# Ledger of designs, part 68: designed miniproteins, single chains, continued (2)

Each design is a single chain, and the fold is of that chain. pLDDT is the mean over its residues in the fold that is shown.

## One batch from the design tools (miniprotein)

Design m6351
Fold by ESMFold2-Fast:
Structure m6351 (fold): chain A 89 residues (1-89)
Amino acid sequence: HMEEKKEKLLKELDEELKKAGKEIDTRKEGIVTAARFLVDKGKLEDAEKVLELVRKKDYDGAIKVIREAVKEIKASTKEEISIDFMLGL
């Protein structure tokens, strides 16, 4: 179940990445890249929420979800993560 969900989510994120290069809002590429990072860290539900927000073109909402998820990853793994760089901010 987890592996199947991860593979499906990564495929859908790759589709959004291909579309990002054609959009005026340059934040989309960084947001989708950050969502792929969330999938890699096992934050599948957070990544799904980011994908939904990206599809709605709610990039500010997507960034908020990413920031909250990364805070949880930092707290649980003690890993130093800079999401501002990934988001192109």
Scores: mean pLDDT 75

Design m6352
Fold by ESMFold2-Fast:
Structure m6352 (fold): chain A 57 residues (1-57)
Amino acid sequence: SLADELAVEAGRAGLAGDNEAARALTERIQREMGLSPDEASRLGAGGAVAVADGRPL
């Protein structure tokens, strides 16, 4: 889904140390998916775990 794709991209940015891109992607998840900041942050964290493990969400 778009949410899963954005979460993976946010996770990649976070793992690369690009905190600005990770924040912008998390804000986009909030805006487009209607999630709270906490929900979007948790989804981004899940994306980071998926990227680190090399598996899909």
Scores: mean pLDDT 73

Design m6353
Fold by ESMFold2-Fast:
Structure m6353 (fold): chain A 66 residues (1-66)
Amino acid sequence: GKVVVTVTGTAQAFSTSGEVAKPGETLVVEGEVVRVEERDGLRTIYLSNGEIIVYDPAHTKVEVLP
């Protein structure tokens, strides 16, 4: 599986592998979603491979692909 994160606003999205998506960019992280948490307006996606994605859901489009 893959998680595709597209930043539509001014906030960045990032993963623990060091990948960062800036405004207008897309981040693609491989893995299966095992948990999603929301705190203080940010969402954190935990993947089965140990990767973590953090993004602002108000300024980000997220798609989970097979």
Scores: mean pLDDT 76

Design m6354
Fold by ESMFold2-Fast:
Structure m6354 (fold): chain A 81 residues (1-81)
Amino acid sequence: LPPPPDLRLTPEALEHLIRAQEAVRKGDLDAATEHLYEALRVIREEFGDAEADAWMDYLLAHSEGGFREAVERARARYEAE
């Protein structure tokens, strides 16, 4: 997934996004969901809710297949907190 030009990211959150994509490639949607949730949590803690929400919108707009399913699961978990 290419980084969006207007959104900020930490090295920790970037690593979680990379691991999420690798988990999807291996068919592990549970691991992908966990890494996506952790990426959003790190972004929220560092940059605030608006930046995390913008990242969620970007990921939903630019994801397909198993990665999209993992993003939707991560969103549900993120919104439940």
Scores: mean pLDDT 81

Design m6355
Fold by ESMFold2-Fast:
Structure m6355 (fold): chain A 100 residues (1-100)
Amino acid sequence: MSRREVLRDVLSRVLELIKQKPSLREALDSIAALVEEAGEIRPDLTPILAALAQALLGLSLQNPNPTLEQLIEAVREVAARFPGALDVEEVEELVREIYE
């Protein structure tokens, strides 16, 4: 799978989990499985996927109803940490599509 396809798949699943308001354990178990699966396909993306999952999940655990803007800001913070590794505009579009 391409970098874009792996990022899209993981983000779609993470955002769907957040929308369903999972328990901490359910969220952690699901995110860990998704990151591990994606890492087997694209091990170079594992740090980025882990950072995205942690940022988005962390936000949802602190605020069970995070706003779309808060989720997008979390993505931007991760993108700043991994310059050139994330297409912020594509990720923002995906977040809007899934979470709205």
Scores: mean pLDDT 75

Design m6356
Fold by ESMFold2-Fast:
Structure m6356 (fold): chain A 61 residues (1-61)
Amino acid sequence: MKEEAEKYLEDIVREILREDPHASFKEIIERAKERVENDPSLSPELKQAILELLDEYEKQL
């Protein structure tokens, strides 16, 4: 679960940075949260794990 959540985040962060190389860390986190919440392919368990990781990263700011 954790490894899968981390890989998912790496993929979406990479896509965000490819589209906007100058996006701030805060903007990346906000956009990642929106993508996760609106992704119907994610199981509720995986979605929860990803959101928890994003919250941890945000608190380290």
Scores: mean pLDDT 78

Design m6357
Fold by ESMFold2-Fast:
Structure m6357 (fold): chain A 91 residues (1-91)
Amino acid sequence: MGSELAYEGAKKGAEAAKKGDPKKAAELGGEGSNKAWKEGDVRSSMSGGSAALGAAVGATLEKRGVDKKEASEVAEKGAKGGAEAAREVGE
């Protein structure tokens, strides 16, 4: 169930983003995507990768001096969007 693995990673990423850790959010989303890929679910892996990319953008913003809270909100939105996309692909 690759879509479920990608969704779980994105969900954990969203939780990390809420705690103000956009880097951890990107890592958790990426882990879910990687697990879906290993299970042979390329579509769900790509959806989870989208969540990880959203979180990575947040991390980049923080590195560039954007407020950590704002960067975390961007990461959370990216992770949630990816989780929704992963679930839709799994349907």
Scores: mean pLDDT 68

Design m6358
Fold by ESMFold2-Fast:
Structure m6358 (fold): chain A 86 residues (1-86)
Amino acid sequence: SFEEQVKLALEAVKRAREMRAAGAPFEEIEALFRETIAALDDPEVRTLLEALLRKSRDPNTELSPEEQEALARFEKKLKELLAKKA
């Protein structure tokens, strides 16, 4: 379901943040994201993870204010969907 795919995406994002905080190289974080993307069928969830991977690779990537707001909106929506199950 869409909800299960969103949960997989959120778990990958959470794990990536933990790996990054522990000093893991980007290559390991990229591998996690690509593995997760390969397991997803929903194109919107896949596109979101690809955008987050791009930001993880280069946090200075120039996104328009509108693109940044869209990413923040999707991240908020993903977190809200996970929180509803707790």
Scores: mean pLDDT 70

Design m6359
Fold by ESMFold2-Fast:
Structure m6359 (fold): chain A 80 residues (1-80)
Amino acid sequence: AAAEEEARLARAERLAPEAEAAVKAGEVSEEEAGLRVLREAELEEALEEVRALRELSKLPREEAVAAGKARHAEFEAARA
């Protein structure tokens, strides 16, 4: 799952300079900047989930169900 980690890292790297600049400008607190980055990461993860489910809908029903169950198990194992 290097692709998932790589995508998350790339986006964090892109967002970090903007968050840091806003904190230094006094526009937001360090806490608020952190929450914004976290919220954007959460939304991106949710969008990836929706996209994955959308791709599964293109498979034959039996294969889609099996793939969905496997993905759900992998997701829970990774978050445990």
Scores: mean pLDDT 66

Design m6360
Fold by ESMFold2-Fast:
Structure m6360 (fold): chain A 79 residues (1-79)
Amino acid sequence: DVEERARARFDSLPEKVQKVVEVLERARDPEKVTAEEVAEATGLSKSTASYLLPKAREALRRIEEEALRAVEEEREREL
Protein backbone atom coordinates (compact mmCIF):
# COMPACT_ATOMS: atom_id res chain seq x y z
CA ASP A 1 0.00 0.00 0.00
CA VAL A 2 2.90 2.40 0.74
CA GLU A 3 4.39 1.42 -2.65
CA GLU A 4 0.98 1.78 -4.35
CA ARG A 5 0.49 5.32 -2.95
CA ALA A 6 3.97 6.40 -4.09
CA ARG A 7 3.42 4.92 -7.57
CA ALA A 8 0.00 6.61 -7.97
CA ARG A 9 1.45 10.03 -7.10
CA PHE A 10 4.44 9.52 -9.45
CA ASP A 11 2.15 8.41 -12.32
CA SER A 12 0.03 11.58 -11.86
CA LEU A 13 3.05 13.81 -12.65
CA PRO A 14 3.71 15.24 -16.14
CA GLU A 15 6.13 13.06 -18.18
CA LYS A 16 8.97 15.62 -18.07
CA VAL A 17 8.62 15.99 -14.27
CA GLN A 18 8.66 12.17 -13.95
CA LYS A 19 12.02 12.09 -15.78
CA VAL A 20 13.48 14.69 -13.40
CA VAL A 21 12.11 12.79 -10.34
CA GLU A 22 13.81 9.61 -11.64
CA VAL A 23 17.16 11.47 -11.77
CA LEU A 24 16.63 12.70 -8.18
CA GLU A 25 15.74 9.16 -7.00
CA ARG A 26 18.99 7.78 -8.48
CA ALA A 27 21.06 10.51 -6.78
CA ARG A 28 22.53 9.89 -3.32
CA ASP A 29 21.50 13.42 -2.30
CA PRO A 30 18.54 14.85 -4.30
CA GLU A 31 19.11 18.34 -2.81
CA LYS A 32 22.62 18.47 -4.37
CA VAL A 33 21.47 17.58 -7.91
CA THR A 34 22.05 20.48 -10.34
CA ALA A 35 19.96 21.53 -13.35
CA GLU A 36 23.01 20.72 -15.53
CA GLU A 37 23.09 17.10 -14.26
CA VAL A 38 19.33 16.77 -14.88
CA ALA A 39 19.64 18.21 -18.41
CA GLU A 40 22.49 15.79 -19.22
CA ALA A 41 20.64 12.74 -17.81
CA THR A 42 17.20 13.52 -19.36
CA GLY A 43 18.12 15.33 -22.61
CA LEU A 44 16.14 18.42 -21.51
CA SER A 45 17.54 21.94 -21.96
CA LYS A 46 19.26 23.53 -18.93
CA SER A 47 16.48 26.14 -18.69
CA THR A 48 13.74 23.45 -18.71
CA ALA A 49 15.68 21.35 -16.17
CA SER A 50 16.17 24.44 -13.95
CA TYR A 51 12.43 25.22 -14.16
CA LEU A 52 11.33 21.63 -13.42
CA LEU A 53 13.95 20.84 -10.73
CA PRO A 54 12.15 22.60 -7.80
CA LYS A 55 8.81 21.08 -8.93
CA ALA A 56 10.36 17.60 -9.08
CA ARG A 57 11.91 18.06 -5.61
CA GLU A 58 8.51 19.12 -4.23
CA ALA A 59 6.85 16.11 -5.91
CA LEU A 60 9.47 13.71 -4.50
CA ARG A 61 9.05 15.24 -1.03
CA ARG A 62 5.26 14.74 -1.22
CA ILE A 63 5.72 11.12 -2.37
CA GLU A 64 8.03 10.54 0.63
CA GLU A 65 5.52 12.21 3.02
CA GLU A 66 2.68 9.98 1.74
CA ALA A 67 4.90 6.88 2.10
CA LEU A 68 5.75 7.85 5.71
CA ARG A 69 2.05 8.47 6.47
CA ALA A 70 1.12 5.04 5.08
CA VAL A 71 3.80 3.41 7.27
CA GLU A 72 2.34 5.20 10.34
CA GLU A 73 -1.17 3.98 9.41
CA GLU A 74 0.11 0.38 9.09
CA ARG A 75 1.82 0.64 12.51
CA GLU A 76 -1.40 1.90 14.15
CA ARG A 77 -3.33 -1.05 12.67
CA GLU A 78 -0.94 -3.50 14.41
CA LEU A 79 -1.93 -2.09 17.81
Scores: mean pLDDT 73

Design m6361
Fold by ESMFold2-Fast:
Structure m6361 (fold): chain A 69 residues (1-69)
Amino acid sequence: SLLAALENAEAQIETNKYAALFGLLEVARALQDEALAARARELIRNVHTVSSEEVRELAAELREAILAA
């Protein structure tokens, strides 16, 4: 399920931001949400300066999108 994929990505935010962000990108793509997918790609490009809080914010927005679908 998309929710399980989201939870797997969230579990990696503190230990592996790349893995977390690529997981969130795949969730956004599965939802066909181009705006959230574009945001995930932007955070991946800037991963060395991205905070864990910014990754969690994207995850929260994706969670709301899954629940609204």
Scores: mean pLDDT 87

Design m6362
Fold by ESMFold2-Fast:
Structure m6362 (fold): chain A 62 residues (1-62)
Amino acid sequence: TVVLEFEVLGHRVVATVDGDTITIQIDGDLSPDQRAIAVDQARRRANLARLLQLAAQALALA
């Protein structure tokens, strides 16, 4: 499990990666446009973290 915490437009965003599931939690009320930006950034960071974890496991097996 990987937990990423960051801020987008002054709002706290938490992305939790558990296997194939990505859970995104955003604090406070965002406009639809702001929420779309926050979700996109969280998804990109979560996917990168998952990729790095898989790469680290592959390196350990080599």
Scores: mean pLDDT 78

Design m6363
Fold by ESMFold2-Fast:
Structure m6363 (fold): chain A 67 residues (1-67)
Amino acid sequence: LSPEQQREAAVALVRMGISVAKLAISIDKSEKSLKDVIEALRRYAETSPDPEVAEEARRLVKEAEEL
């Protein structure tokens, strides 16, 4: 796969995690799941070898923090 396709796939997987957390919160009203997702995203942003993927992960952290 091209680097662009790999980046898109990585971002899609992270967005799926956020979508699952949103769904869980809407059903159970649990804020704990959201905190776990935010921590995972921060770790991913810090450890990602691709700067563009890391930047997108940081954007998603901000989006998740607003939930």
Scores: mean pLDDT 67

Design m6364
Fold by ESMFold2-Fast:
Structure m6364 (fold): chain A 72 residues (1-72)
Amino acid sequence: SIHERMEEMIEELKRLAKESKDPKIAVKLLMLAIVIGSERFLHEKTNTPEEQKERDLRTLEEMFNRLKEEFE
């Protein structure tokens, strides 16, 4: 599900932050985890259409992938 994917991304970002040797990159990873968590919370509290949830997930996955490239 969309929520399961968001949770997986949050968990991976937290793990990458813990493993990061650069504190600045670790902070960026944690900030993105907070953003994803906030969007997930908002989706649960509003009547957000499924199509919009899917679009939001795609945007967050793009941000996640770009940040992972910076970490690697």
Scores: mean pLDDT 82

Design m6365
Fold by ESMFold2-Fast:
Structure m6365 (fold): chain A 61 residues (1-61)
Amino acid sequence: SAVDEAKKAYDEKLEQAKKQVQQLKDQLNAGKISTKEFVIQMLLIIGDTADAFVKLRRAER
């Protein structure tokens, strides 16, 4: 169903987001990126994950 597909997509996006966040933390701790760059990249990850969540919410309604 559309709900099951959206749920799976959201779960996959959450898993990808966790890995990306860890990579960004590692880069920040290594001094490879600035705090500003870290925040911008975090907001992009949140936005991508939120899009998948909105799709799930719409499929449930």
Scores: mean pLDDT 82

Design m6366
Fold by ESMFold2-Fast:
Structure m6366 (fold): chain A 106 residues (1-106)
Amino acid sequence: SRKEELELRIQLLLLAAGGDLFVMERQNKDNKDLQKEIEEIIKLLKEASRAVLAGDYDRAIELLKEARERLEKMLPKLSPESQKIAERTIALVDEAIELLEELKRL
């Protein structure tokens, strides 16, 4: 079904975003404040994934918007290499939000 297709696509986007955040965490091993912030963003993505599985699309969107805001705030503190990963992660989160809004209309 269209619903199952969208849910799968959202989960794959969140998995990819999580992978990007793990790479960023390793790039910032010498900055404990950035590591902690990245860890908290990973937790938001995991909670969003669980909300999608529960059919709570509004909560998933709220959690992803918070993750997006935290990534944006973190950007100027990152190295150029980590900034590129963060920008890609923001794009993945934005696509997941768009697909969740489509799911809500079904």
Scores: mean pLDDT 91

Design m6367
Fold by ESMFold2-Fast:
Structure m6367 (fold): chain A 73 residues (1-73)
Amino acid sequence: SELLEKYKKTLFYFGRLQNLIEEGAPQSEIDEEINKIVEYGNIDRSKLESLKTVGEVNDLITEFSKKFQEQLS
């Protein structure tokens, strides 16, 4: 399923984003991962740009996963 493959890719890039935030990576590297999450997850860029901590990324992952489950119902 294209939806399932996009979901998996979105979760993969969320994991990379968490690692970059935890490591204090350059904003350019964070922006590249945000671009991938926007592309595959169809998530509002403003929501992603507001994230400052690993915990906030995890909260958005939870929201995204719930929304995806609702789309499969």
Scores: mean pLDDT 86

Design m6368
Fold by ESMFold2-Fast:
Structure m6368 (fold): chain A 66 residues (1-66)
Amino acid sequence: DLAKLPPEEQARALVERARRAAAEGRYDEALTLLSEAHKVAPPELQEEVEAEERRVLGLRLRAAHA
């Protein structure tokens, strides 16, 4: 239950799950997880979540054009 974790830990857990999904080529799942991370992230982590979203979008684009 993520609601029992501090918002920073919730966001970091979602980012780590998104990174694993992206590493496995599951980019749409990774983006969904990052969207959830963005909703729970405190302001201090919003830039980190946005940077990871940009990274995953780039990986998805590269895979589509490879």
Scores: mean pLDDT 82

Design m6369
Fold by ESMFold2-Fast:
Structure m6369 (fold): chain A 75 residues (1-75)
Amino acid sequence: GMAERAEGKARNAAVQALGLALAQGLPLPVEITLTGKDGAVARARVTEETVEAEVTLGDAVGRARLSIEEALAVK
């Protein structure tokens, strides 16, 4: 459903934000906003231990929180 799609997008955004932070050597903690071409906005926060993301799809809000180990395993 819509909530499952929002959660999946939040998980993907969390993994993307971690990848970006690692690739660019960003100091932690860091907040990253990912904006899609369709105006979809994901807000992510990366720390040494966790990555969190929130995505809004219409009236549904998806949130994901992964340990760094979990996020790296997805990638």
Scores: mean pLDDT 77

Design m6370
Fold by ESMFold2-Fast:
Structure m6370 (fold): chain A 90 residues (1-90)
Amino acid sequence: LSEEVRERLERAVDEALAASSLSPELKEAARGPLIALAIDLAEQRLKSGESEEVAIETATALVRELVEYLSSLSEEEARKIIELMEKNMK
């Protein structure tokens, strides 16, 4: 991925987390895993021949849905999901 795409995805994650009702600790814990997932999805879509804009839009939409989902969970449940995401970061 280009640096510009990475920065745009990082910004999308930061904006989604900032708008969420998650605790500060969960926001910090989720940031890395969400950025990694967004990058992985964007890279996969770019490799499939999709445009940079479509790849970013799709990854951003997924991030927003995941943040909303995490915000609907208890703190314990959200923490467990974030931990599972971290274990898939590689």
Scores: mean pLDDT 83

Design m6371
Fold by ESMFold2-Fast:
Structure m6371 (fold): chain A 115 residues (1-115)
Amino acid sequence: GELDAILAAVEAATTPAELVAAARALLDYLKTAEDIDIDKAIRVLDALIDRIQAFLDTATTRETIEAVLEAAQLVLEAGMELLKKAEDKEHILRAIGLILRAIGLILDAEAKLAK
């Protein structure tokens, strides 16, 4: 399915640009799909956040940090779209957790750019 293809793209990503593309595909899917596997969407967002964090931790150039920031911003938007689709308490809390992690990545990337 679409989410399985996006997860495979996240796992195969070797550049920040590939993470930006995967984050955008996830955001577009979450905005347009009528029937979303919320648990699978949470797993894809979790994997994407982990990969973005790994790239940010090793990033040494402004260009790489800026691409990581773009990916983190798209993940924040995707998490907000997921929160709109979440109906039960567990899914709502997990979506909020992903949003908070994305905000942390944005703040860390911006702090790294300021140095």
Scores: mean pLDDT 89

Design m6372
Fold by ESMFold2-Fast:
Structure m6372 (fold): chain A 82 residues (1-82)
Amino acid sequence: SLGVEQVRTNVGRAATDPSTDITVEVPLDTEAEYQEAVDAIKQALRDAGRTDAVIEVDEPRAGVLKVTATSSGKISVKALPR
C-alpha cells in the first residue's frame, strides 16, 4: 500500500543517516497493513546491516504508531487516525 511504501522509503533514509529522525504516516485499514508496515521496517534495517537493532513499537494515541530503532537513529511511524 501507499503507506507501507512511505514507511520503507523513510526507514531506508534513516538507516543510512543515524542522526536523522523520520516520521511516516501509515493508513491502517486492517491488521494486515499494520503488520506489513512493521515487517517493512524490520527488513529495511536488515538491508542496512543493522541486525542488532532493537525495535520498539508503541501506540501513544489512536492511529499513531511509534517505532524506535536503538542501534542507529530514530524511526517514527505514524498511522492515520481512524
Scores: mean pLDDT 54

Design m6373
Fold by ESMFold2-Fast:
Order: sequence, then C-alpha cells, then structure tokens
Structure m6373 (fold): chain A 66 residues (1-66)
Amino acid sequence: MPSAEEVEAMVPKMRAKVDEFLAEDPNMSLSQAVNFATLHLVKEEGLDPEVAGAAGMRVLVELREE
C-alpha cells in the first residue's frame, strides 16, 4: 500500500516526465501525457504502479487548475 509520502516524493519526477512528453508532441493531450509518463516510470524505472498512478493524478489535477 503506497504511503502519501511516497506519492508526494514522486510528484516532481512525474511532473518533469509529463512536461517532457508534452514538449515532444504539442498535439498530445494532458491525459495522454500523464498516461505515458506513468507507464514509463513503471516499466523503465520500476516504480510501483499504485504510486505512479496516484502521482500522475495529482499532476493532472494541478495542471487542470492552473
């Protein structure tokens, strides 16, 4: 079970990866970028899927509010 601290620690890394995908394809939706960033962190960096998913949702909410 992922802790809130583990999710918070991953938010900056998730945000950076989302920004990277958005920079590569300006036609990519925010939801697509979050999904690709989540899959990358799980598959390439071995992050827990629950932690990655929760961090991705936090980034999605932050970017939608701003």
Scores: mean pLDDT 80

Design m6374
Fold by ESMFold2-Fast:
Parts: C-alpha cells; structure tokens; sequence
Structure m6374 (fold): chain A 65 residues (1-65)
C-alpha cells in the first residue's frame, strides 16, 4: 500500500532529524523503502545508529506494504 510507504517515509524523516543523518543518507533510505530493498534499508538504519527495535519496525512496515 502506498499509504503504508508514505507513513514509513514520514516516520523516517522524523527519525533522521533525531539521529542527525544527512539529506543524502535520508534520500538513500527513502529510495530503499520505495524499492522495498530491505537489506539496504537495514544497513543504512544500522549505520545511522537506529535501535534494533526501530529497524525491525521499519522493515516490517515496508514488507507489509
């Protein structure tokens, strides 16, 4: 569902502000969500310092979309 992906992207933008990730890193994460590239999304979130709970939340949301 595009609604689930848009909600995931909105949550990601807020998380990016909290983690201090760059605009370039954020765009890479958004691309991974849109492409449903779960491996790349996990790697980018881990590199940004997101917790495992947050990472699993994003992976599950994208997988269900």
Amino acid sequence: SSVILQNAIAELRELAKELGVSEEELEAMIKAIRDKDLETLRKLLEEAGASEEVIEGFINAVEKS
Scores: mean pLDDT 83

Design m6375
Fold by ESMFold2-Fast:
Structure m6375 (fold): chain A 94 residues (1-94)
Amino acid sequence: SFEELVERLERRIEEIEREIEEIREKIPEEVREEVEKLLREAEEAVRRARELVEEARELYKEGKEREAAVKLTAAGIEVAAAEFYVEQARRLIE
């Protein structure tokens, strides 16, 4: 269902935000600038994903289910991008 898809995206976003905080506590000085750049990219992708989810919810309430699905798909792409940036940041600190 639409709500189940939204709930899954929101859980992924919460996990990303938790991982960003964990990484920030453990950044070696030698890679600080590169890691912070990747974490900022992840935060921007999360922000875009949240905006797209909100747009999808409004479209769904208006009965525009197809347009809502398109926005939700775009949100999923942004979440995947954020996950990729977080993974790259982890590789630099490990």
Scores: mean pLDDT 90

Design m6376
Fold by ESMFold2-Fast:
Structure m6376 (fold): chain A 94 residues (1-94)
Amino acid sequence: MEKEIEEIRKQAEELGIPEKEVEKYLEALKKFPEPSPKAAAYLSGLLLRDAPEEEQKKVEEEVLSLDLDEEDRENAALFFEAAERPELAEKIRK
């Protein structure tokens, strides 16, 4: 859990998201009492939703270029759903 929190703070800093917004995303982590790839994907998606447009596009292109297995594809789909990009979640699931 501490590693997941640190990674979220680092990702938010890279995306230029204010620290106060990061605290809101950490509150969302409490919905997932155990640290899991799904929890990380969901929280990363929330960070992407509030990120600058240029950074959103860059991250979307990077994720779509990855050769993902079935489990990673479902996590990537959850990430895009949390980022309010359901069309990308649908593309990943195919």
Scores: mean pLDDT 70

Design m6377
Fold by ESMFold2-Fast:
Structure m6377 (fold): chain A 84 residues (1-84)
Amino acid sequence: SMNEEQLKQAKKMMSAMALLEEIRLLSRQGQDVPQSILDQLIENIKSLDEKTKQKFIEELRKIAKESDNPKEKEILEQIVKKVE
């Protein structure tokens, strides 16, 4: 049903957000983000429905805009480009 589909999309979005926070933490600590983690996030985002995906992309853009860390900005920009 529509309600079950919305819940499924919300869970996928929450999983993507958790993975994003790991990427952000590694970037802010000046550590290299493993390509496997980046690829997992990109595939996760691509698996979302268009509405949920657009909300997640908007959040990524907001985080990138508000970040003062160049490495975090660059990684988030790369993710956005691969999922748009």
Scores: mean pLDDT 83

Design m6378
Fold by ESMFold2-Fast:
Structure m6378 (fold): chain A 68 residues (1-68)
Amino acid sequence: AKSKVKAENVVEIEEEVYLKGKVPAKSTKYVETETEGEEGDLGVKVTVTIKLEDGKLRVEVSNVNVAA
């Protein structure tokens, strides 16, 4: 099932910019970062996986759904 979440773009885009700014400067190889949103804060759990390959940033969002 697919779900659309605008919040991930607002937060993830900002985090991506910062991660790209310092990660390539320190480790320009391969880095993967996963972020999970707390249900108590947003009311929904979101898992975002960020992968950096050869200086290329790849973002994948998973576990983005509301438990009803």
Scores: mean pLDDT 42

Design m6379
Fold by ESMFold2-Fast:
Structure m6379 (fold): chain A 74 residues (1-74)
Amino acid sequence: MKKDAEWLAEKAQRIVDGALRRGILTPDQLREAREAVEAARNAKTVEQAIGALLRVMGIAWEGGLRTGKPMPTV
């Protein structure tokens, strides 16, 4: 479980880094995305880690749609 949560947290962080590099996140979205990455890292179950990753993906998707810029891939 911890290794799976760490892997999912790494994926979530890469999505946030890509979105930040593209400038598609507002300060509020960046804060929420960072909170979700930390939730993934601290997840006690795979389901919690997946939920946090989906939250990060949703934030990046919204940012991409709002700005018309490419979103980072999973």
Scores: mean pLDDT 75

Design m6380
Fold by ESMFold2-Fast:
Structure m6380 (fold): chain A 80 residues (1-80)
Amino acid sequence: SEREKRIEESRRFAAEIGREFAEALDKGEELARRRLEAEEAGDKEKVEEIERELEELSKEDPLVKTIAEVELRSERKRRE
């Protein structure tokens, strides 16, 4: 039926959005971890490199930057 088709299409759409969100989460969390490691090591050059990488990725998906900033804030708060 038409209703069953709409439900199936909605499920497929939700799965696609879920995959995009999962990819943004993975990228944001990885960048946050790498930046914290560079900060703890005192590697200012590496911090700047990661910040540039984050800015480039944010041009493709702004969600990556937001996730990385949230993760950095949370992790820094935990280490206080």
Scores: mean pLDDT 76

Design m6381
Fold by ESMFold2-Fast:
Structure m6381 (fold): chain A 89 residues (1-89)
Amino acid sequence: SHMAEEIARFRELDQLAREIVKKIVKENLSDEERAKFIEKWLDEKGLSPEERAEVIVLVEIYLDTVIKELRDKYLSPEQIATLNAYRAA
C-alpha cells in the first residue's frame, strides 16, 4: 500500500540520518566538513530534493539530541534547571 511504502521509505531515510550523525560525532567534523560530508553522502544515494531536506532535518534533530545528552552528562540537575530557565526567559 502507499502508506506502507511511505513508512518503509521514512525508515530508510531515518536510518541514513542516524548513520550520518554517528559519523559526524565519531570524527568530530567541523561545520564546513559536516556540510560537505552530508552533501556527498546524499548525492551517492540518489535522493529527491524533498527526501534530502527530510534527512537534513532528521540529522539536525539527532545531532541536537546528542549535544543535549553530552551536556546533561557533564552538568548537574541544578545546572540543567538553571539553563532551562534561562532559555525560557
Scores: mean pLDDT 75

Design m6382
Fold by ESMFold2-Fast:
Structure m6382 (fold): chain A 73 residues (1-73)
Amino acid sequence: MTTEEIVELVEKVSAQRIAELKAAGDADGLQRLADNLELDAKEAEEQGLTEVAEVLRKQSADARAAAAELAAA
């Protein structure tokens, strides 16, 4: 599996999970997802997978923003 394939897979899976939790109105789930994605990003960085870590951090930020939107509603 190439780094490009891993980045694409992570982006698709994370985006789908965020969309599902947003549709469910699960702000706590989105916050937990954001925390888990941040931990995964740190692990990827330690393994030298910088592009994977960047995608994971972006998805973590997106999940956290979605949680904040639900909390403000």
Scores: mean pLDDT 82

Design m6383
Fold by ESMFold2-Fast:
Structure m6383 (fold): chain A 90 residues (1-90)
Amino acid sequence: GIDDELKKFLKEINELIKKEKDPLKKRGLELLKESVKKLLKSNLSDEEKRKYLKELKEIKETILSSEDVLVLIGATLRAIGLLLDLELKE
């Protein structure tokens, strides 16, 4: 189920954080981790959780593949936006 996929993604993000030496990339990954933790605790539908997981995976790919500081800042802001959206969901 989706919660198992979120738990696997959380484990992946934790392993990436431990290996990451770039402080901006590490910060972005930490924000993704917090979003996954909020999703796991949320009462959102499986379909909504899958939509958020897709967005989080895209942000992760951008963080890992980019050396452009402005792109990394953009990815970080997008991660903050998702965290805020999840916090405001009822």
Scores: mean pLDDT 86

Design m6384
Fold by ESMFold2-Fast:
Structure m6384 (fold): chain A 113 residues (1-113)
Amino acid sequence: SDLETGIKKIVASAYNLDESDIAVLELPASSKEIYEASKGKKVLVLLYTPDLDTKSISAAPLLLQEMGIVERIIAIQIDPNEPIETQLQRIQEQLSEPKYKNFKGILGIDATA
């Protein structure tokens, strides 16, 4: 999608990576889907909506980072009813902040606010 393509470009630019190093996956997703999407990637981006049941989220993303399969995990809250360009601008502005260059665990970003 245009949103996923835009996110790959923004994340690759923010961390000085190629777009091919970025995996984008929409939640909910199984541990197997998360693992398969992460193979050969440096950054895993997880997209979710505000109505996601957080109890359904597996610990698999954190384990992938701990095992060194991925270097970074970014979780982005999106709204499928909002303009893509507006959400991409918010993501770019947040990732441009110095505090988001070096983080531990999962980085949370809100593209809806």
Scores: mean pLDDT 78

Design m6385
Fold by ESMFold2-Fast:
Structure m6385 (fold): chain A 82 residues (1-82)
Amino acid sequence: LEEILKYVTPEQLKGKRFVLVGGGVTAGKYKNILESLGADVVAVLSPTLPRDVIEDIAKRNNATLLEGVSEDNIIEKLKEIL
């Protein structure tokens, strides 16, 4: 938790909407972290869902899609979006 705060601020995440795609435990952990920083996590989706369905959900909710979320890549993905 403290490590992500070194690279991403609550001000950058406030009002941002995300759809997370990943394994349940890992995706749930990052949902809780992002929401604690003021982001809105619209959905946590299984990577087994068809890509078209995942993309449609993100588009309909005006949410940024974070695919293959892991501890190693979450900071890099957020830097690209913010």
Scores: mean pLDDT 74

Design m6386
Fold by ESMFold2-Fast:
Formats: structure tokens, sequence, C-alpha cells
Structure m6386 (fold): chain A 70 residues (1-70)
């Protein structure tokens, strides 16, 4: 659905932003700004996306740190 499409685009955008040198938190915040949230319903959806993006970001950052440790 639309939420799933936004989630997929958010994941791709976050990955691209992190590749440009942003931290996981910065990339997540920037992704939310791009998606926008003017209504209460959209704000609720964006909070759910933000939580999901943070989880993905933490996993991605952990993988990057593990890869660089070797």
Amino acid sequence: GELEEKGLKAGELKRALMAQGLSADEAAAATLKVLGAPSEEVLKINREIAEKLREIGDEFEAALKAGKKG
C-alpha cells in the first residue's frame, strides 16, 4: 500500500543519505522531512516510519562497524 511504498522509499533514501556521509539519525530525520507530515494521520504514520527507520539504521550502523573492525 501507500505506507509500504513510503517505507521502501524511506529505506532507499536513508541508505543514499548515509552513503553521502550522514549518520543513521541524521539520515532518518532528513528522510522524514522529505516524506512530510502535515496531518495528524500522516504524523502517526511518520512516527511509525521513524521508529522503523531508526531500527534499520541501528542495524546498518552495527554492520558497518563490524565490517570496518576487520
Scores: mean pLDDT 66

